# Ledger of designs, part 15: designed miniproteins, single chains, continued (4)

Each design is a single chain, and the fold is of that chain. pLDDT is the mean over its residues in the fold that is shown.

## One batch from the design tools (miniprotein)

Design m12467
Fold by ESMFold2-Fast:
Structure m12467 (fold): chain A 122 residues (1-122)
Amino acid sequence: MMLKVLIVDDDPEMRERLKRMLEEMGFEVLGTASNAGEGLGLVHKYKPDVVITDLEGKYGSGLWLISEIREKYPDTKVIVLTGNTSPEVIERALAAGADEVIDKRASEEEIRERILELASKL
């Protein structure tokens, strides 16, 4: 069964790179958003299996988006892909309801492996 994914990242190059990578992995990318508010709107519209979001987005924190998804869409899994992997940031993302936190500076191969590991549990 093809998993449905939404991408939230304020960097257009990262959104395009992630979209290509996920489509190559067999996911259906339903849409991409540049900010948390737009991302939540797409979650409401499409009810994806997985949301991949950064924490550096504009118009609010990615932590707000994660908490809103956990409250309103508990069946949607959340993967955080962030350049800030400090222990306190990881702890806050997990506490907000993120299912996984990945360093976006990691290799494409490592990012793919971490996403597939979570997807295998769906």
Scores: mean pLDDT 82

Design m12468
Fold by ESMFold2-Fast:
Formats: structure tokens, C-alpha cells, sequence
Structure m12468 (fold): chain A 86 residues (1-86)
């Protein structure tokens, strides 16, 4: 489940992920744009290119709309946080 993935990979509860998601979801539509994801990654001490951000989104974007909903954001955290914080 998403909570188990997040705890194993990120070491945080789903509530922490939800608070981070809400912080970057500036318009409250339940979506994170590529620009917002890039800002999030920079807040974690990473400096991804626009191409890298698009590749990350494409790897978890099941809708094909180029944005992340909360479930896709959890998939992103579970997959990439160990590499981001390393």
C-alpha cells in the first residue's frame, strides 16, 4: 500500500506527504505541476533539469496529463526519495 511504501522508502507517515503535497498544490486542484515538482526537489537539495522532471512525472503519470495527483506523488516519493536524499 502507499503508506507502507512511503514509510519504508521515505521514513515518514502519509500525513507528512499530504502536508507537503498541499504546500506545493498552490491552486488546490489536487495536482502538482512539473514546475511545482522541480521546486519541491530543489527544497530537498537537488537541482533537476526540466527534462529530468518530465521523465520523473512520466514514470508515475498514469493519466498522461503531465501532472501528479496525490497517489502519483506518493509513488514518486516511494520510488525517488532514497536517491534524492542520498
Amino acid sequence: EELEKLKEVYGRSIQDALEEFKKFDKDGDGRITPEELKEYLKSKGKNPTDEEVKEIIASVDRDGDGTLDFEEFLEFLAKYIPLIES
Scores: mean pLDDT 69

Design m12469
Fold by ESMFold2-Fast:
Structure m12469 (fold): chain A 70 residues (1-70)
Amino acid sequence: MESVEELYEKAKKIIDEAVKKYGKITEKDLKEVQELADKIEEEAEKNPETEKLAQELLKELSEKIKKVLE
């Protein structure tokens, strides 16, 4: 099982690479990022000690997605 930090880094890399290569996030990349965000929430639910970190990382991920989609 991957940590919330590992899942966040994967999602961040997908967003950054898509923006660098295409100037936007593709539908496939967006779905993959959404799956990783869901996994972060699942991991935080199983491990309450990671809840604060997961909330911070999910907020940062949400802001990155919002910026790319606008």
Scores: mean pLDDT 79

Design m12470
Fold by ESMFold2-Fast:
Structure m12470 (fold): chain A 84 residues (1-84)
Amino acid sequence: REKEAQKHLNLGLELYKQGKLEEAIEHFERAVELLPYSRIAAQAYLNLGKVLEELGKYEEAKKYYEKAAEIFPTYSEAWKALEK
């Protein structure tokens, strides 16, 4: 479970770096589905927010940043993203 979720998080990050935003979203969503309420899910939600900002979907991005902060309140990147 954890290895599979981490694999999808890593694949999403590589696709995001390549500008394949829609494919990155699919892998981040899969990571959350496999391990909800985990650090991996919090990282996936943070990166979903970043991808959605690049797509101009600012309201959806904010919701994902809020979900990341809810799961892992000490994840400073999620809180900083919400402060934008």
Scores: mean pLDDT 75

Design m12471
Fold by ESMFold2-Fast:
Structure m12471 (fold): chain A 59 residues (1-59)
Amino acid sequence: GPKLAVALKDYEGKTHWELSFKKGDVLEILEEVGDHYWVARLTATGEVGIVPKSYVKEL
């Protein structure tokens, strides 16, 4: 099944490739990008972008 994570706090994306989300949002993890980021899909909107690992917890 999909690898899911939950947002621990709000995040406003600083670049056009970063995903913005709210605390409690559920994300699908698609790919790992280096030590600090994942590519994820916001389940509520279907939007895909880069998320900082420190802002989310794997479910």
Scores: mean pLDDT 84

Design m12472
Fold by ESMFold2-Fast:
Structure m12472 (fold): chain A 84 residues (1-84)
Amino acid sequence: SEELEKAKELLEKAREALEAGDYEKALELAEKAAELLEKEESPEALELRAEAYAIAAIAARRLGDDEKAAEYEKKARELDKKAK
């Protein structure tokens, strides 16, 4: 779907932002990717949402938002289990 392709592009950019140490950008891009796939229930969409929340969690923790990071870590694990 168009949403899947856009989410993949956002996640690629989010990973690049994490590697560059741009945690604010990584968080924004990852959150946007998760939002695009919010209503998609295919295994691929669930896997991409899990990846998005995992990236968001790393970025949030680096920014000092441990509470937000813990919430995203939980969402990522739940989606990973659902995708399998």
Scores: mean pLDDT 86

Design m12473
Fold by ESMFold2-Fast:
Structure m12473 (fold): chain A 82 residues (1-82)
Amino acid sequence: MEVDKRIAELEKRYEEAKKTNPKEAADVLYQLAQAYILKGEFDKAIEYANEALKIYRELGDVEGEKRAEQLIKTIENIKKIK
Protein backbone atom coordinates (compact mmCIF):
# COMPACT_ATOMS: atom_id res chain seq x y z
CA MET A 1 0.00 0.00 0.00
CA GLU A 2 2.64 2.60 1.00
CA VAL A 3 4.94 1.50 -1.87
CA ASP A 4 2.11 2.03 -4.40
CA LYS A 5 1.49 5.56 -3.03
CA ARG A 6 5.22 6.29 -3.30
CA ILE A 7 5.31 5.04 -6.91
CA ALA A 8 2.32 7.24 -7.87
CA GLU A 9 3.97 10.31 -6.28
CA LEU A 10 7.32 9.54 -7.95
CA GLU A 11 5.69 9.06 -11.39
CA LYS A 12 4.02 12.48 -11.03
CA ARG A 13 7.33 14.08 -9.96
CA TYR A 14 9.10 12.46 -12.92
CA GLU A 15 6.57 13.94 -15.40
CA GLU A 16 7.19 17.42 -13.93
CA ALA A 17 10.99 17.05 -13.57
CA LYS A 18 11.72 15.64 -17.06
CA LYS A 19 10.55 18.99 -18.59
CA THR A 20 12.56 21.31 -16.26
CA ASN A 21 15.30 19.44 -14.33
CA PRO A 22 17.05 16.41 -15.93
CA LYS A 23 19.06 15.69 -12.74
CA GLU A 24 15.89 15.56 -10.61
CA ALA A 25 14.27 13.37 -13.30
CA ALA A 26 17.21 10.91 -13.05
CA ASP A 27 17.04 10.95 -9.22
CA VAL A 28 13.28 10.22 -9.37
CA LEU A 29 13.85 7.34 -11.85
CA TYR A 30 16.43 5.92 -9.41
CA GLN A 31 13.85 6.13 -6.60
CA LEU A 32 11.24 4.44 -8.85
CA ALA A 33 13.72 1.58 -9.42
CA GLN A 34 14.11 1.20 -5.62
CA ALA A 35 10.31 1.21 -5.14
CA TYR A 36 9.85 -1.52 -7.78
CA ILE A 37 12.53 -3.62 -6.02
CA LEU A 38 10.34 -3.47 -2.88
CA LYS A 39 7.37 -4.65 -4.99
CA GLY A 40 9.46 -7.56 -6.37
CA GLU A 41 9.06 -6.23 -9.95
CA PHE A 42 12.75 -6.55 -10.82
CA ASP A 43 12.44 -6.18 -14.61
CA LYS A 44 10.66 -2.84 -14.19
CA ALA A 45 13.22 -1.83 -11.53
CA ILE A 46 16.08 -2.53 -14.01
CA GLU A 47 14.27 -0.50 -16.71
CA TYR A 48 13.97 2.58 -14.45
CA ALA A 49 17.57 2.20 -13.21
CA ASN A 50 18.83 2.07 -16.83
CA GLU A 51 16.85 5.22 -17.73
CA ALA A 52 18.35 7.01 -14.70
CA LEU A 53 21.85 5.81 -15.76
CA LYS A 54 21.32 7.19 -19.30
CA ILE A 55 20.38 10.65 -17.99
CA TYR A 56 23.27 10.69 -15.46
CA ARG A 57 25.68 9.85 -18.32
CA GLU A 58 24.23 12.64 -20.49
CA LEU A 59 24.75 15.07 -17.57
CA GLY A 60 28.27 13.78 -16.72
CA ASP A 61 27.06 13.01 -13.17
CA VAL A 62 29.71 10.44 -12.20
CA GLU A 63 28.22 9.83 -8.72
CA GLY A 64 24.74 9.30 -10.21
CA GLU A 65 26.17 6.92 -12.85
CA LYS A 66 27.98 4.88 -10.16
CA ARG A 67 24.85 4.74 -7.98
CA ALA A 68 22.62 3.60 -10.88
CA GLU A 69 25.17 0.98 -12.06
CA GLN A 70 25.43 -0.38 -8.50
CA LEU A 71 21.62 -0.60 -8.22
CA ILE A 72 21.40 -2.50 -11.54
CA LYS A 73 24.04 -5.01 -10.31
CA THR A 74 22.11 -5.42 -7.03
CA ILE A 75 18.83 -6.15 -8.89
CA GLU A 76 20.58 -8.67 -11.19
CA ASN A 77 22.07 -10.43 -8.13
CA ILE A 78 18.64 -10.60 -6.44
CA LYS A 79 17.18 -12.19 -9.61
CA LYS A 80 19.85 -14.96 -9.41
CA ILE A 81 18.86 -15.97 -5.83
CA LYS A 82 16.60 -19.04 -5.72
Scores: mean pLDDT 84

Design m12474
Fold by ESMFold2-Fast:
Structure m12474 (fold): chain A 62 residues (1-62)
Amino acid sequence: RPLDILARAVRDYTATKPGELSVKKGELLRVLEEVGPGWLLAQSLSTGERGIVPGEYLRPVA
């Protein structure tokens, strides 16, 4: 189910596998879906790139 949640990266994450998204601390993302335990499908609002990111690297925007 789509989440459509705005979130901010709380630290840098570097993609380690195909399909993962690299993010920088402070970057805003749209969380689209939870794809596995602790993994979110997200889209960067600055680049438009989509990929999966560990949920612990993201914080929902208040």
Scores: mean pLDDT 80

Design m12475
Fold by ESMFold2-Fast:
Structure m12475 (fold): chain A 61 residues (1-61)
Amino acid sequence: MELTFAELGALFREARAAKGLSQREAAELAGLSQPTLSAIERGEIQPSGTELLRLRELLGL
């Protein structure tokens, strides 16, 4: 079961919003830059395995 990059990005955006986190706050907590998280949420880039793991841990996915 593979999510598209756009679906994955939308999932992270929704989970982040549900926790009341800004893009900046979520990026800092996940150890990412805000531009990187913005690109991931827009489906412009695929998160690396490390970035995906950090975002999953932060967002409870």
Scores: mean pLDDT 79

Design m12476
Fold by ESMFold2-Fast:
Structure m12476 (fold): chain A 60 residues (1-60)
Amino acid sequence: GKELYRALHDYEAKTPDELSFKKGEIIELLKVVDDLWWYGKSLTTGKEGLFPVIYVEKIE
C-alpha cells in the first residue's frame, strides 16, 4: 500500500522544488531523499515536492 503521512503543521515552500501544505493534509511518501527531506505528493492538491520530515507523522 501507499506510505501516508499527516501534516502536523503548515509548511510554506522556500523554493519551487518544495511542497507547500496545510496542517492535516495527507502526504504520500514517494522518495526518501535524506534524513531531513523527503519527496512526496499532497493527496489534497495533487502537487509533488520536497518537504521537511519533521513536519509530518505516519498514519497508522
Scores: mean pLDDT 87

Design m12477
Fold by ESMFold2-Fast:
Structure m12477 (fold): chain A 109 residues (1-109)
Amino acid sequence: SPLLEEAMELMTRGKHEEALKLLEEALAAGADVNEPDSDPLFAGDTPLHAAAKGVDTDETVKVIELLIENGADVNAKGQAGLTPLDLARLFGRKKIEELLLKNGADPNA
């Protein structure tokens, strides 16, 4: 969904209010928040995978919480069969790791 892609771009720019509005519009239009990335370099990665690779900041936490509140699959397998939790662990994102586990991420997935 073009609206979902624009919402994710706005989130990365710190424009959380504008991003939330577009995300709600995209979801109301039937956008799948679990839609895999169309870029061959990131094939199979969902928006939650992209957020889990981010820096361990309060802004990244808010993006992840927003995606989960809107139905993101915390156990989705993306590129190389990695889950968002696998990516948080790989990049040493302890705060993101703890947030994902609190929201039902399977440590053995």
Scores: mean pLDDT 75

Design m12478
Fold by ESMFold2-Fast:
Structure m12478 (fold): chain A 62 residues (1-62)
Amino acid sequence: SGDLVRQLQEYLASKGLYFGSIDGVFGPATETAVKGFQKLSGLPVDGIAGPQTLQAMRSPPK
């Protein structure tokens, strides 16, 4: 889903974790950024933007 991936990329870019283009394509750069977020959040590092990862993104401190 391109729109969901774009929102994911924008969120990760705002956290300084994603350095690729906001193109809506879940490629290696987006996967690396998801893994980086999972590490920082104490989640399992699987590179999948699953329910736990998305829930953590929806509950940021700011």
Scores: mean pLDDT 75

Design m12479
Fold by ESMFold2-Fast:
Structure m12479 (fold): chain A 81 residues (1-81)
Amino acid sequence: SELEKYEEKFEKIVKESKEIIKTNKNLNEKEKKEYLLELEILEGLFLIVVGVSRIIGEVLKSVFEKIIKKLEELLEELKKK
């Protein structure tokens, strides 16, 4: 389903982002905390949109696309460090 595709993409980006934050020696403690907090906020927003989509029986595609785009931008920023 379309919802499952967003969930799979979300899980992949979050897992990769957390691994980079954990293992990247070029990030200081403050940067790691700030990236983890931003990631946690985006995770929370994604889960709210999943819950709402399930309750109303419609995939909120435009909202998912915006959240995924922000997660992809965060991941690309992390890869440059």
Scores: mean pLDDT 85

Design m12480
Fold by ESMFold2-Fast:
Structure m12480 (fold): chain A 58 residues (1-58)
Amino acid sequence: RPIVRALVDVPKVDENSLAFKKGDLLEVLEKLSGGFWRAQSLTTGEVGIVHSDYVEEV
């Protein structure tokens, strides 16, 4: 599965979103519509929705 790196800090905004810090590594689990991805933080183990604009592929 692809690994991406967070480009910015993102706070927890709702129960479905993924919170992370700049430089965190996320595993992409599923690509959704509108540029949204379901991902798991490799730092915290949390699963949630992230926008592809906030991450870069590694």
Scores: mean pLDDT 82

Design m12481
Fold by ESMFold2-Fast:
Structure m12481 (fold): chain A 83 residues (1-83)
Amino acid sequence: MEEARRLAEEIEAKEEITDEDIERAAEVMKRGLIARGVPEEAAELFAEAGREYLLLLRRGVPEEEARARVLPTFEEAQRLAAA
């Protein structure tokens, strides 16, 4: 996914994560997952986990802690994708 890679590079290079960055990243992730055959319901949960993760990073939460906090939503998305 060229667009998702580009967004990841741009977000990683930013000193500040905006609401626009979060919504665009979630939208690109959802579309990319659906295009790869992930069910829409699972893709929506993956996008939600990504949105929450970026919001936590914007609040200054360390990457490891932010990842741990979104893990339950991410695991639920993985279960739905595997079904």
Scores: mean pLDDT 75

Design m12482
Fold by ESMFold2-Fast:
Structure m12482 (fold): chain A 77 residues (1-77)
Amino acid sequence: GSLRSPLHDYAEAGDLEKVKELLKEYIERGIPIDFPDEEGRTALQLAEANGHEEIVELLKEAAKEMEKRGIKVHLHE
């Protein structure tokens, strides 16, 4: 099932510091960031839709780090 997480909420709101904090935890715990909310939207899509360019970049960097660690992440690219 789809889960809405604090990462979705902070990415939508533009809370840069909270997104950084959560991404560090998710990378350390091996939690992928590409999981959709109830409407099928990822945290990346919410950040893009709301124009939060710095958060978009952080999410893309986190996805690359996760892939290097063997965590499967499928952004829309």
Scores: mean pLDDT 79

Design m12483
Fold by ESMFold2-Fast:
Structure m12483 (fold): chain A 81 residues (1-81)
Amino acid sequence: GASALHRAAEEGNLELVKELLENYPKELLDEADTNGYTPLHLALKNNRVEIISLLEYYGADMNAVPSTVPSTLEADPELLA
């Protein structure tokens, strides 16, 4: 699940990230965890350069800023209604 990918990216577990990405929907790579971080952002925060490259290869986008997305959604009641 998303939680496992987030943790693997944070820890720098390249083997686990590869295994998860082979079976993970590419469209969910930019999905924020409960803390508002995507796997790519966790890899960036922890300087996991090999995982950053791998996530980008699979289509992860730095422009999908997780801390901005949850705040924007909370600030927009029209999207929630």
Scores: mean pLDDT 67

Design m12484
Fold by ESMFold2-Fast:
Parts: C-alpha cells; sequence; structure tokens
Structure m12484 (fold): chain A 101 residues (1-101)
C-alpha cells in the first residue's frame, strides 16, 4: 500500500538500504516500478541514497532504469558516485531469505 506521498514500503526500504526488506517485499509481489508524488521509483531512491546492492537487486528484479521523475531525471542521474557491485550473487541471496509470511 502507498502512503499520502505515494510511497510504498518498497520505496522506504530502498531509501533505507534495507536489502532484506527489499528482497522480502519483491518476493511478496511489490511493484518495483511504483511511483511516488515526485514520479520517483524505489530505484530512484536507492540510487540517490547510494545503496549499490539495493540498486543492483532492483535492476535484476525488473526495475525500469529509464524511468524519469517529475524533473526528467533517471535513477542514474541521481546516483551516488559509487560503483554498482556486479559480483553480488542475487540468486543465492534470494534462496537464503526465508519465505515471506
Amino acid sequence: SADALGETPLHRAAAAGDLEAVVALIRGGADVNARDVMGETPLHLAAKAGHAEVVELLLHAGADATAKNIFGLTPEDLRSPNLIRRDVDLEALLAAIPRAT
């Protein structure tokens, strides 16, 4: 569910860098491309906050890297100057997470 600002639990988890919450929400059927009142997706918020592992997880989960916020900015335009780690084994990570209840 979205709050009054259009933020979903996935937006908040992505902004916080809570990788386990992001994994659980995606497995629970969260919309990875949900937009808040600024037109920002969870990927925008993760990129802005510099949470490289969350950014990588969202991209592998089907997040739209070309999505533009109300200012015409993509997640890459907002990203911290940190390199996205490509050595994260997301399949092993997803297998290690207990089934969401």
Scores: mean pLDDT 72

Design m12485
Fold by ESMFold2-Fast:
Structure m12485 (fold): chain A 60 residues (1-60)
Amino acid sequence: AGRIAVAVRDFEGAGPLELSLKKGERVRILEVLNDEVARVQSLTTGRTGLVPTEYLEVVS
């Protein structure tokens, strides 16, 4: 099971692989690609995509 993180601010994805998030939205971290980008699944919508790690705070 992946770790849970919360979006600390709104993120608007610019590319087709990026997942847009609202502040306070919870995601499951599926894969950390590097220090700057993670692949996540939204716990609200079930959609997956890439999000900059700076937008995420790990909570579990």
Scores: mean pLDDT 81

Design m12486
Fold by ESMFold2-Fast:
Structure m12486 (fold): chain A 160 residues (1-160)
Amino acid sequence: AEIKAVLFDVDGTLVDRDALMARIEAGLPVTADDLIPGAVEAIEALRAAGIKVAIVSNLSTEVVREVAKAMGIEPDAIIGIDDVEFGKPDPEGYLKAAEKLGVKPEEAVFVGDTVGDMLAGKKAGMRTVGVNTGGTSREELEKYADEVVDSILEVPELVA
């Protein structure tokens, strides 16, 4: 199917995981310096191509909104842990995001940095793209993902 939406995980995909956890523990907001290089440019390229963007995370909805603010973007949908009965690796959040975006799961791509993200995305009926910015090796991601990239900047070229 033609891809109409991309859903992004947060920790290890859009924001450096260690930086994010340190900010949360200190009660400080996420800043642009905490972002994964190329995350903003990738989302801007997708939106310029007419592709809808959502953020789906096991973080609180408030923390996900602060990440979006740090990126300077307004995603088309946000799903945090407060929005679901079962968090990842359950596909509920991914399916709710697709519904809010008005797309079918097979018209969506999920981008994440863990094997669990790849398995949950596939269970939701989505295409999966692994990004090796979260500490999972490319070789491990290639066993479970439909595509693996070394930089989030490669995502627009795969889907748009």
Scores: mean pLDDT 87

Design m12487
Fold by ESMFold2-Fast:
Structure m12487 (fold): chain A 97 residues (1-97)
Amino acid sequence: GETGLHLAARRGNVEYLKQPGLDVNEKDDDGNTPLHLAARYGRLEAVETLLERPGTDVTAKDNDGRTPLDLAREAGHEEIVELLEKAEEEQKKNPPA
């Protein structure tokens, strides 16, 4: 289901997203991580905050096979697209353990 973390990402609640101990890769019922929701809804500062969290999987796929980058492109959030393209290249070089 949707957690407080998912709601925070969708609404751009950056202070909530900075909390320690959050599972930033948690999927909702549609397979969306917090990063998917921040990207879809154009929450630039939330995207930046999630990308700074250790272990954030930027290539996670929702139930339709879409990544956060795919959702940002569909929504036309060009600045978020640029951030996520850079983050995907960095994750390819340094995959999370």
Scores: mean pLDDT 83

Design m12488
Fold by ESMFold2-Fast:
Structure m12488 (fold): chain A 105 residues (1-105)
Amino acid sequence: MEKLKEEAEKVIERAEELIREAEEIIKEAEELLKKDPDNELAKRAIELAKEAIELAEKAKELAEEAKKTGDKELLEKAKELLFEAEIQIGMARISLGVAKLILNR
């Protein structure tokens, strides 16, 4: 099962990428809130990005354990959490984009 180790490493790498993307969304949304403290979409972007970080961190933990133990069920669970994190990041990015459009009008 050499493939399981490779898949686990890809999940870990993608989780780290999503955490970085989420941190960037949070920083941009926090800067927007300094100019518009009542911007609910910027607040929503931060909330969604924080949820994505938690999901991605858990996916990384499970993938690291799967890589160590060879547990395919842990790897599948890690992939599920990673997919949920990607959805949360997508939603956070949309919320931040709309927040910026409203401010620029």
Scores: mean pLDDT 88

Design m12489
Fold by ESMFold2-Fast:
Structure m12489 (fold): chain A 66 residues (1-66)
Amino acid sequence: LEVGDILEAVEDFEGLSETELSFKKGDRLLVLGVDETGRSVLARSLATGKVGWVPVSRVRRVGRAA
């Protein structure tokens, strides 16, 4: 996953901290950053506008913003 990728949630996720983004299956997310391990991305929800870390196992790439 890369900055500018558009992701779709493949299942619901509930963030356990203020830094984690909660989302529902089918939600669209814009990638803003990638964690050092590549296991998490910093993303903005296109539905809510909220920003937070999301696990890459819960999302799939569906496009690019640019």
Scores: mean pLDDT 80

Design m12490
Fold by ESMFold2-Fast:
Structure m12490 (fold): chain A 67 residues (1-67)
Amino acid sequence: NAKEEAEKYKQKALEALDRGDSVAAAIYFGKAYQAYKEAGDSEEANRYLTAARYALQGKLDEAKAAV
């Protein structure tokens, strides 16, 4: 179930943001992006791709706002 997988990765990404782990957050947002993309939800997928990009830049507040 791609939507359940995406929600799991979203939760892990938010937990990583809460502890300041930008690399883990980017990885989990990237996995959520892939899961939403596979589910055919391009709008949701793009939000997580944006969040992953912000996390990679160390912009954790912007990453959280993107989702």
Scores: mean pLDDT 85

Design m12491
Fold by ESMFold2-Fast:
Structure m12491 (fold): chain A 60 residues (1-60)
Amino acid sequence: GPKIARALKDVKTSNPAFLSFEKGEEVEILKEVNSEWWLAKSLKTGKTGYVEKGSLEEIK
């Protein structure tokens, strides 16, 4: 099934390549880009973007 992670903190960005979210929001992990970064999709907004692994906790 899909790999789901939850935001540990708010992330706000004006760059559309990166994903913005609030603490507690859930994202689907699409790909591990490198050791620091994932490509993820917001389950709230449907937007896709890069996210720092340290800002998320895997829950599934």
Scores: mean pLDDT 85

Design m12492
Fold by ESMFold2-Fast:
Structure m12492 (fold): chain A 133 residues (1-133)
Amino acid sequence: SAALGQELLEAARAGDAERVRELLATPGTDVNAQDELGLTPLHLAAGEGHVEVVRVLLELGVPRGLDVNAQITVGEYQGMTPLHLAMDRSPLISSKTKLELSEEERQEMVDALLAAGADPNAKDRDGKTPLDY
């Protein structure tokens, strides 16, 4: 269970949409797995600009109890949801993918999150909503 959750976090961070699909089809995979900073697979995918992985996580993860509004628990990004990270133009980790993301691709990611129930009024630790990014 814990090992599958870690593999899901790594696949989401890497933008490996096919591996994410395989893991979400595997019984016992924790769709809300957290790394040491409290980042979920959806945070990592949105934060790195992996639009296809975001779509796969929402399509297959939401029916399994994926929390679209999960908040980061510690560090500089405390209180941020996946939608905050999708709206922020800076990569969560140094990622060429997010820096090269088109406005259309970013909007597709944002629209997918909102359609899945992401809260556009969620406030991070500094009281900022996703629209403030």
Scores: mean pLDDT 84

Design m12493
Fold by ESMFold2-Fast:
Structure m12493 (fold): chain A 65 residues (1-65)
Amino acid sequence: SAEELIKSLDLAKELLKKKHPNNKEVEELIKKIEELKEKIKKNPNDKKLIEEYQELLDKINELLS
């Protein structure tokens, strides 16, 4: 669900901030996460946003490794 996607993005933001404080790449990624959250809130049935979510998760997982 859209709510579950938003919850996952919020958790990812907190983990990124904790692991990489004061990191510009992480700050840019957090901005992209917030932009995606706003898109999901406005259009929760947009299947293209699921693809954007998966691409963003790949970047998040790279930085959390």
Scores: mean pLDDT 81

Design m12494
Fold by ESMFold2-Fast:
Structure m12494 (fold): chain A 82 residues (1-82)
Amino acid sequence: LGKELIEAARAGDVEKVKELLAKGADVNTTYGPNKFTPLHLAAMYGHVEVVKILLENGADENAKDVFGLTPKDYMDLMNVKE
């Protein structure tokens, strides 16, 4: 579930993100050495609809990765707003 949610968020697969969250995937799961959450990856890749769904499901926009950056920092860098 966690790895699949990370991959779905990175790919912008809205339906898969919804399916995995409905199955009880942890919206704040981290994967890999950089401690990226699904919200970090959705923000980095500019997947606005996935960002919205993750936030609606309790994703922590203030979670810091190993670089001290939050998903909000990546949204601002990628010009992803709303």
Scores: mean pLDDT 78

Design m12495
Fold by ESMFold2-Fast:
Structure m12495 (fold): chain A 95 residues (1-95)
Amino acid sequence: DVFDKLFKVIDKNGDGVITEEELEEFFNRLDLDGDGKVSYEELKRVLQSTQFFKGEPFTDEEVEEIMKYADKDGDGKISLEEFKQMLRDKGHKVV
């Protein structure tokens, strides 16, 4: 599951819980232009970086799946709130 793979990347301590601080830190790494939103290109760049992740990088299809689910308003960008809600909707504990 692409969302399980994403959760494991954000969950730095492996406790099965993402804190708001961990999510904000991860989101800030994605938000390269500082506009408070993440584009497909920013998400793809980070999730496909072998320097950022020690493991299997995300495919273009996996990044598209994340973006399509999280982009609730269809503006081609996702906010921190949309990202947080996506993880909760997929059954992951975000506190």
Scores: mean pLDDT 72

Design m12496
Fold by ESMFold2-Fast:
Structure m12496 (fold): chain A 74 residues (1-74)
Amino acid sequence: MSKVYEKLKKKIEELEEKIKKAKTKEELEKIKFELEVLEGIARIAYAVGVLSEEEYEELMKKIEELLKKIEEKL
């Protein structure tokens, strides 16, 4: 796995745990913003060829799942 994939995956996992523990709308909105930033980073990393198609699809699917969970709580 690429170092970029490993770092992005760890950040996404950290944000998933933060979503479980978030008690306020402000906390959820901050996590949503961080997920949107990670989505942008993953897209650029894929476009410049540092992520494989499989790695990119896995990251994007997980980000979309977490964004949906936040929208359900907001």
Scores: mean pLDDT 84

Design m12497
Fold by ESMFold2-Fast:
Structure m12497 (fold): chain A 62 residues (1-62)
Amino acid sequence: LRVGDIVVALYDFVATSPDELSFKKGDVLRVLEVREDGFVLVQLLSTGRTGWVPSVYLKVIE
């Protein structure tokens, strides 16, 4: 994953903290920031909402 990547959610994710983003499998997101701990800051394209999510839930699409 890299900043600027468009990614698709592989699984549903439910936020457990206010800085995380909930999404559903098949949602399309943009990567805004990448951390070494395996979390990425993403924007959900359908709503514009942003939050941190585990990178393993995401797959890069072209």
Scores: mean pLDDT 85

Design m12498
Fold by ESMFold2-Fast:
Structure m12498 (fold): chain A 66 residues (1-66)
Amino acid sequence: SVKSSGADVKELQQDLISLGYSALVDGIFGPQTEAAVKKFQADNGLTVDGIAGPETQAALKQLLQK
């Protein structure tokens, strides 16, 4: 189940692409988006659970601020 709107998922997908991860901006949290989240989590020393929770979102925003 997707708790957030498609717009929130699209923002996540755009953030992942901006950091060089493979994602499709379709607003669907599917296997491809989950794989990109897991790769980001592994590369940044976070828990690899595939959930774009507060810690994962904070890490994405921190890296995008350069």
Scores: mean pLDDT 77

Design m12499
Fold by ESMFold2-Fast:
Structure m12499 (fold): chain A 125 residues (1-125)
Amino acid sequence: SNGRTPLHIAAERGNADAVRALLDAGADPTAKDKNGNTPLHLAAENGHIRSVLVILEYARERGVDLSVADNNGNTAHMLADENGHHELSDLLLQYYANIDDPEKQKKVLEELRKLAEERGERDTL
């Protein structure tokens, strides 16, 4: 009833493998819940760096823009910052600031991957 898809739930929980599987199965990363939150908003709010990385890599490969605001005017990077995930917020902001620069966006994704490794968010099978 809150408009949340399985992809929203996987992103909120930080289940990066489930996020990847759902996206590969055709889940819509632009879907908004009743608060206007996309799966990216929920992953960022909860500091799930690896789920953020998976969603951004998927969106980039398909030319999808996820820099949208929720019903309170918050983008994903704002929710990350408000919840103390400052490094994630800075990288999200850099990613969207460089939407017209594919090489700079790739470097931001590499830094997100490094941040996930530094925080112990490794690949789960």
Scores: mean pLDDT 86

Design m12500
Fold by ESMFold2-Fast:
Structure m12500 (fold): chain A 75 residues (1-75)
Amino acid sequence: RPPALTPLQFRILQLLAEQGPLTAAEIARALGVSPATASRHLRELAAQGLVVAVPGPGRTVLYTTPAVLARLQAE
């Protein structure tokens, strides 16, 4: 069963499933929320194991789902 999620958390998971790894700023911009709001929800989702943080280009952090990460690492 899917976990009990807020509407915004559900939209974050859908966005990551559709677009792949994104920064908190890109997620915030796509959903029309502040970067602080996006970062808070991403931390809550990460605590539930629904998203993972991975190193991005430069000093950025990308967020994705474990399922998307597994597909990207499948060779």
Scores: mean pLDDT 78

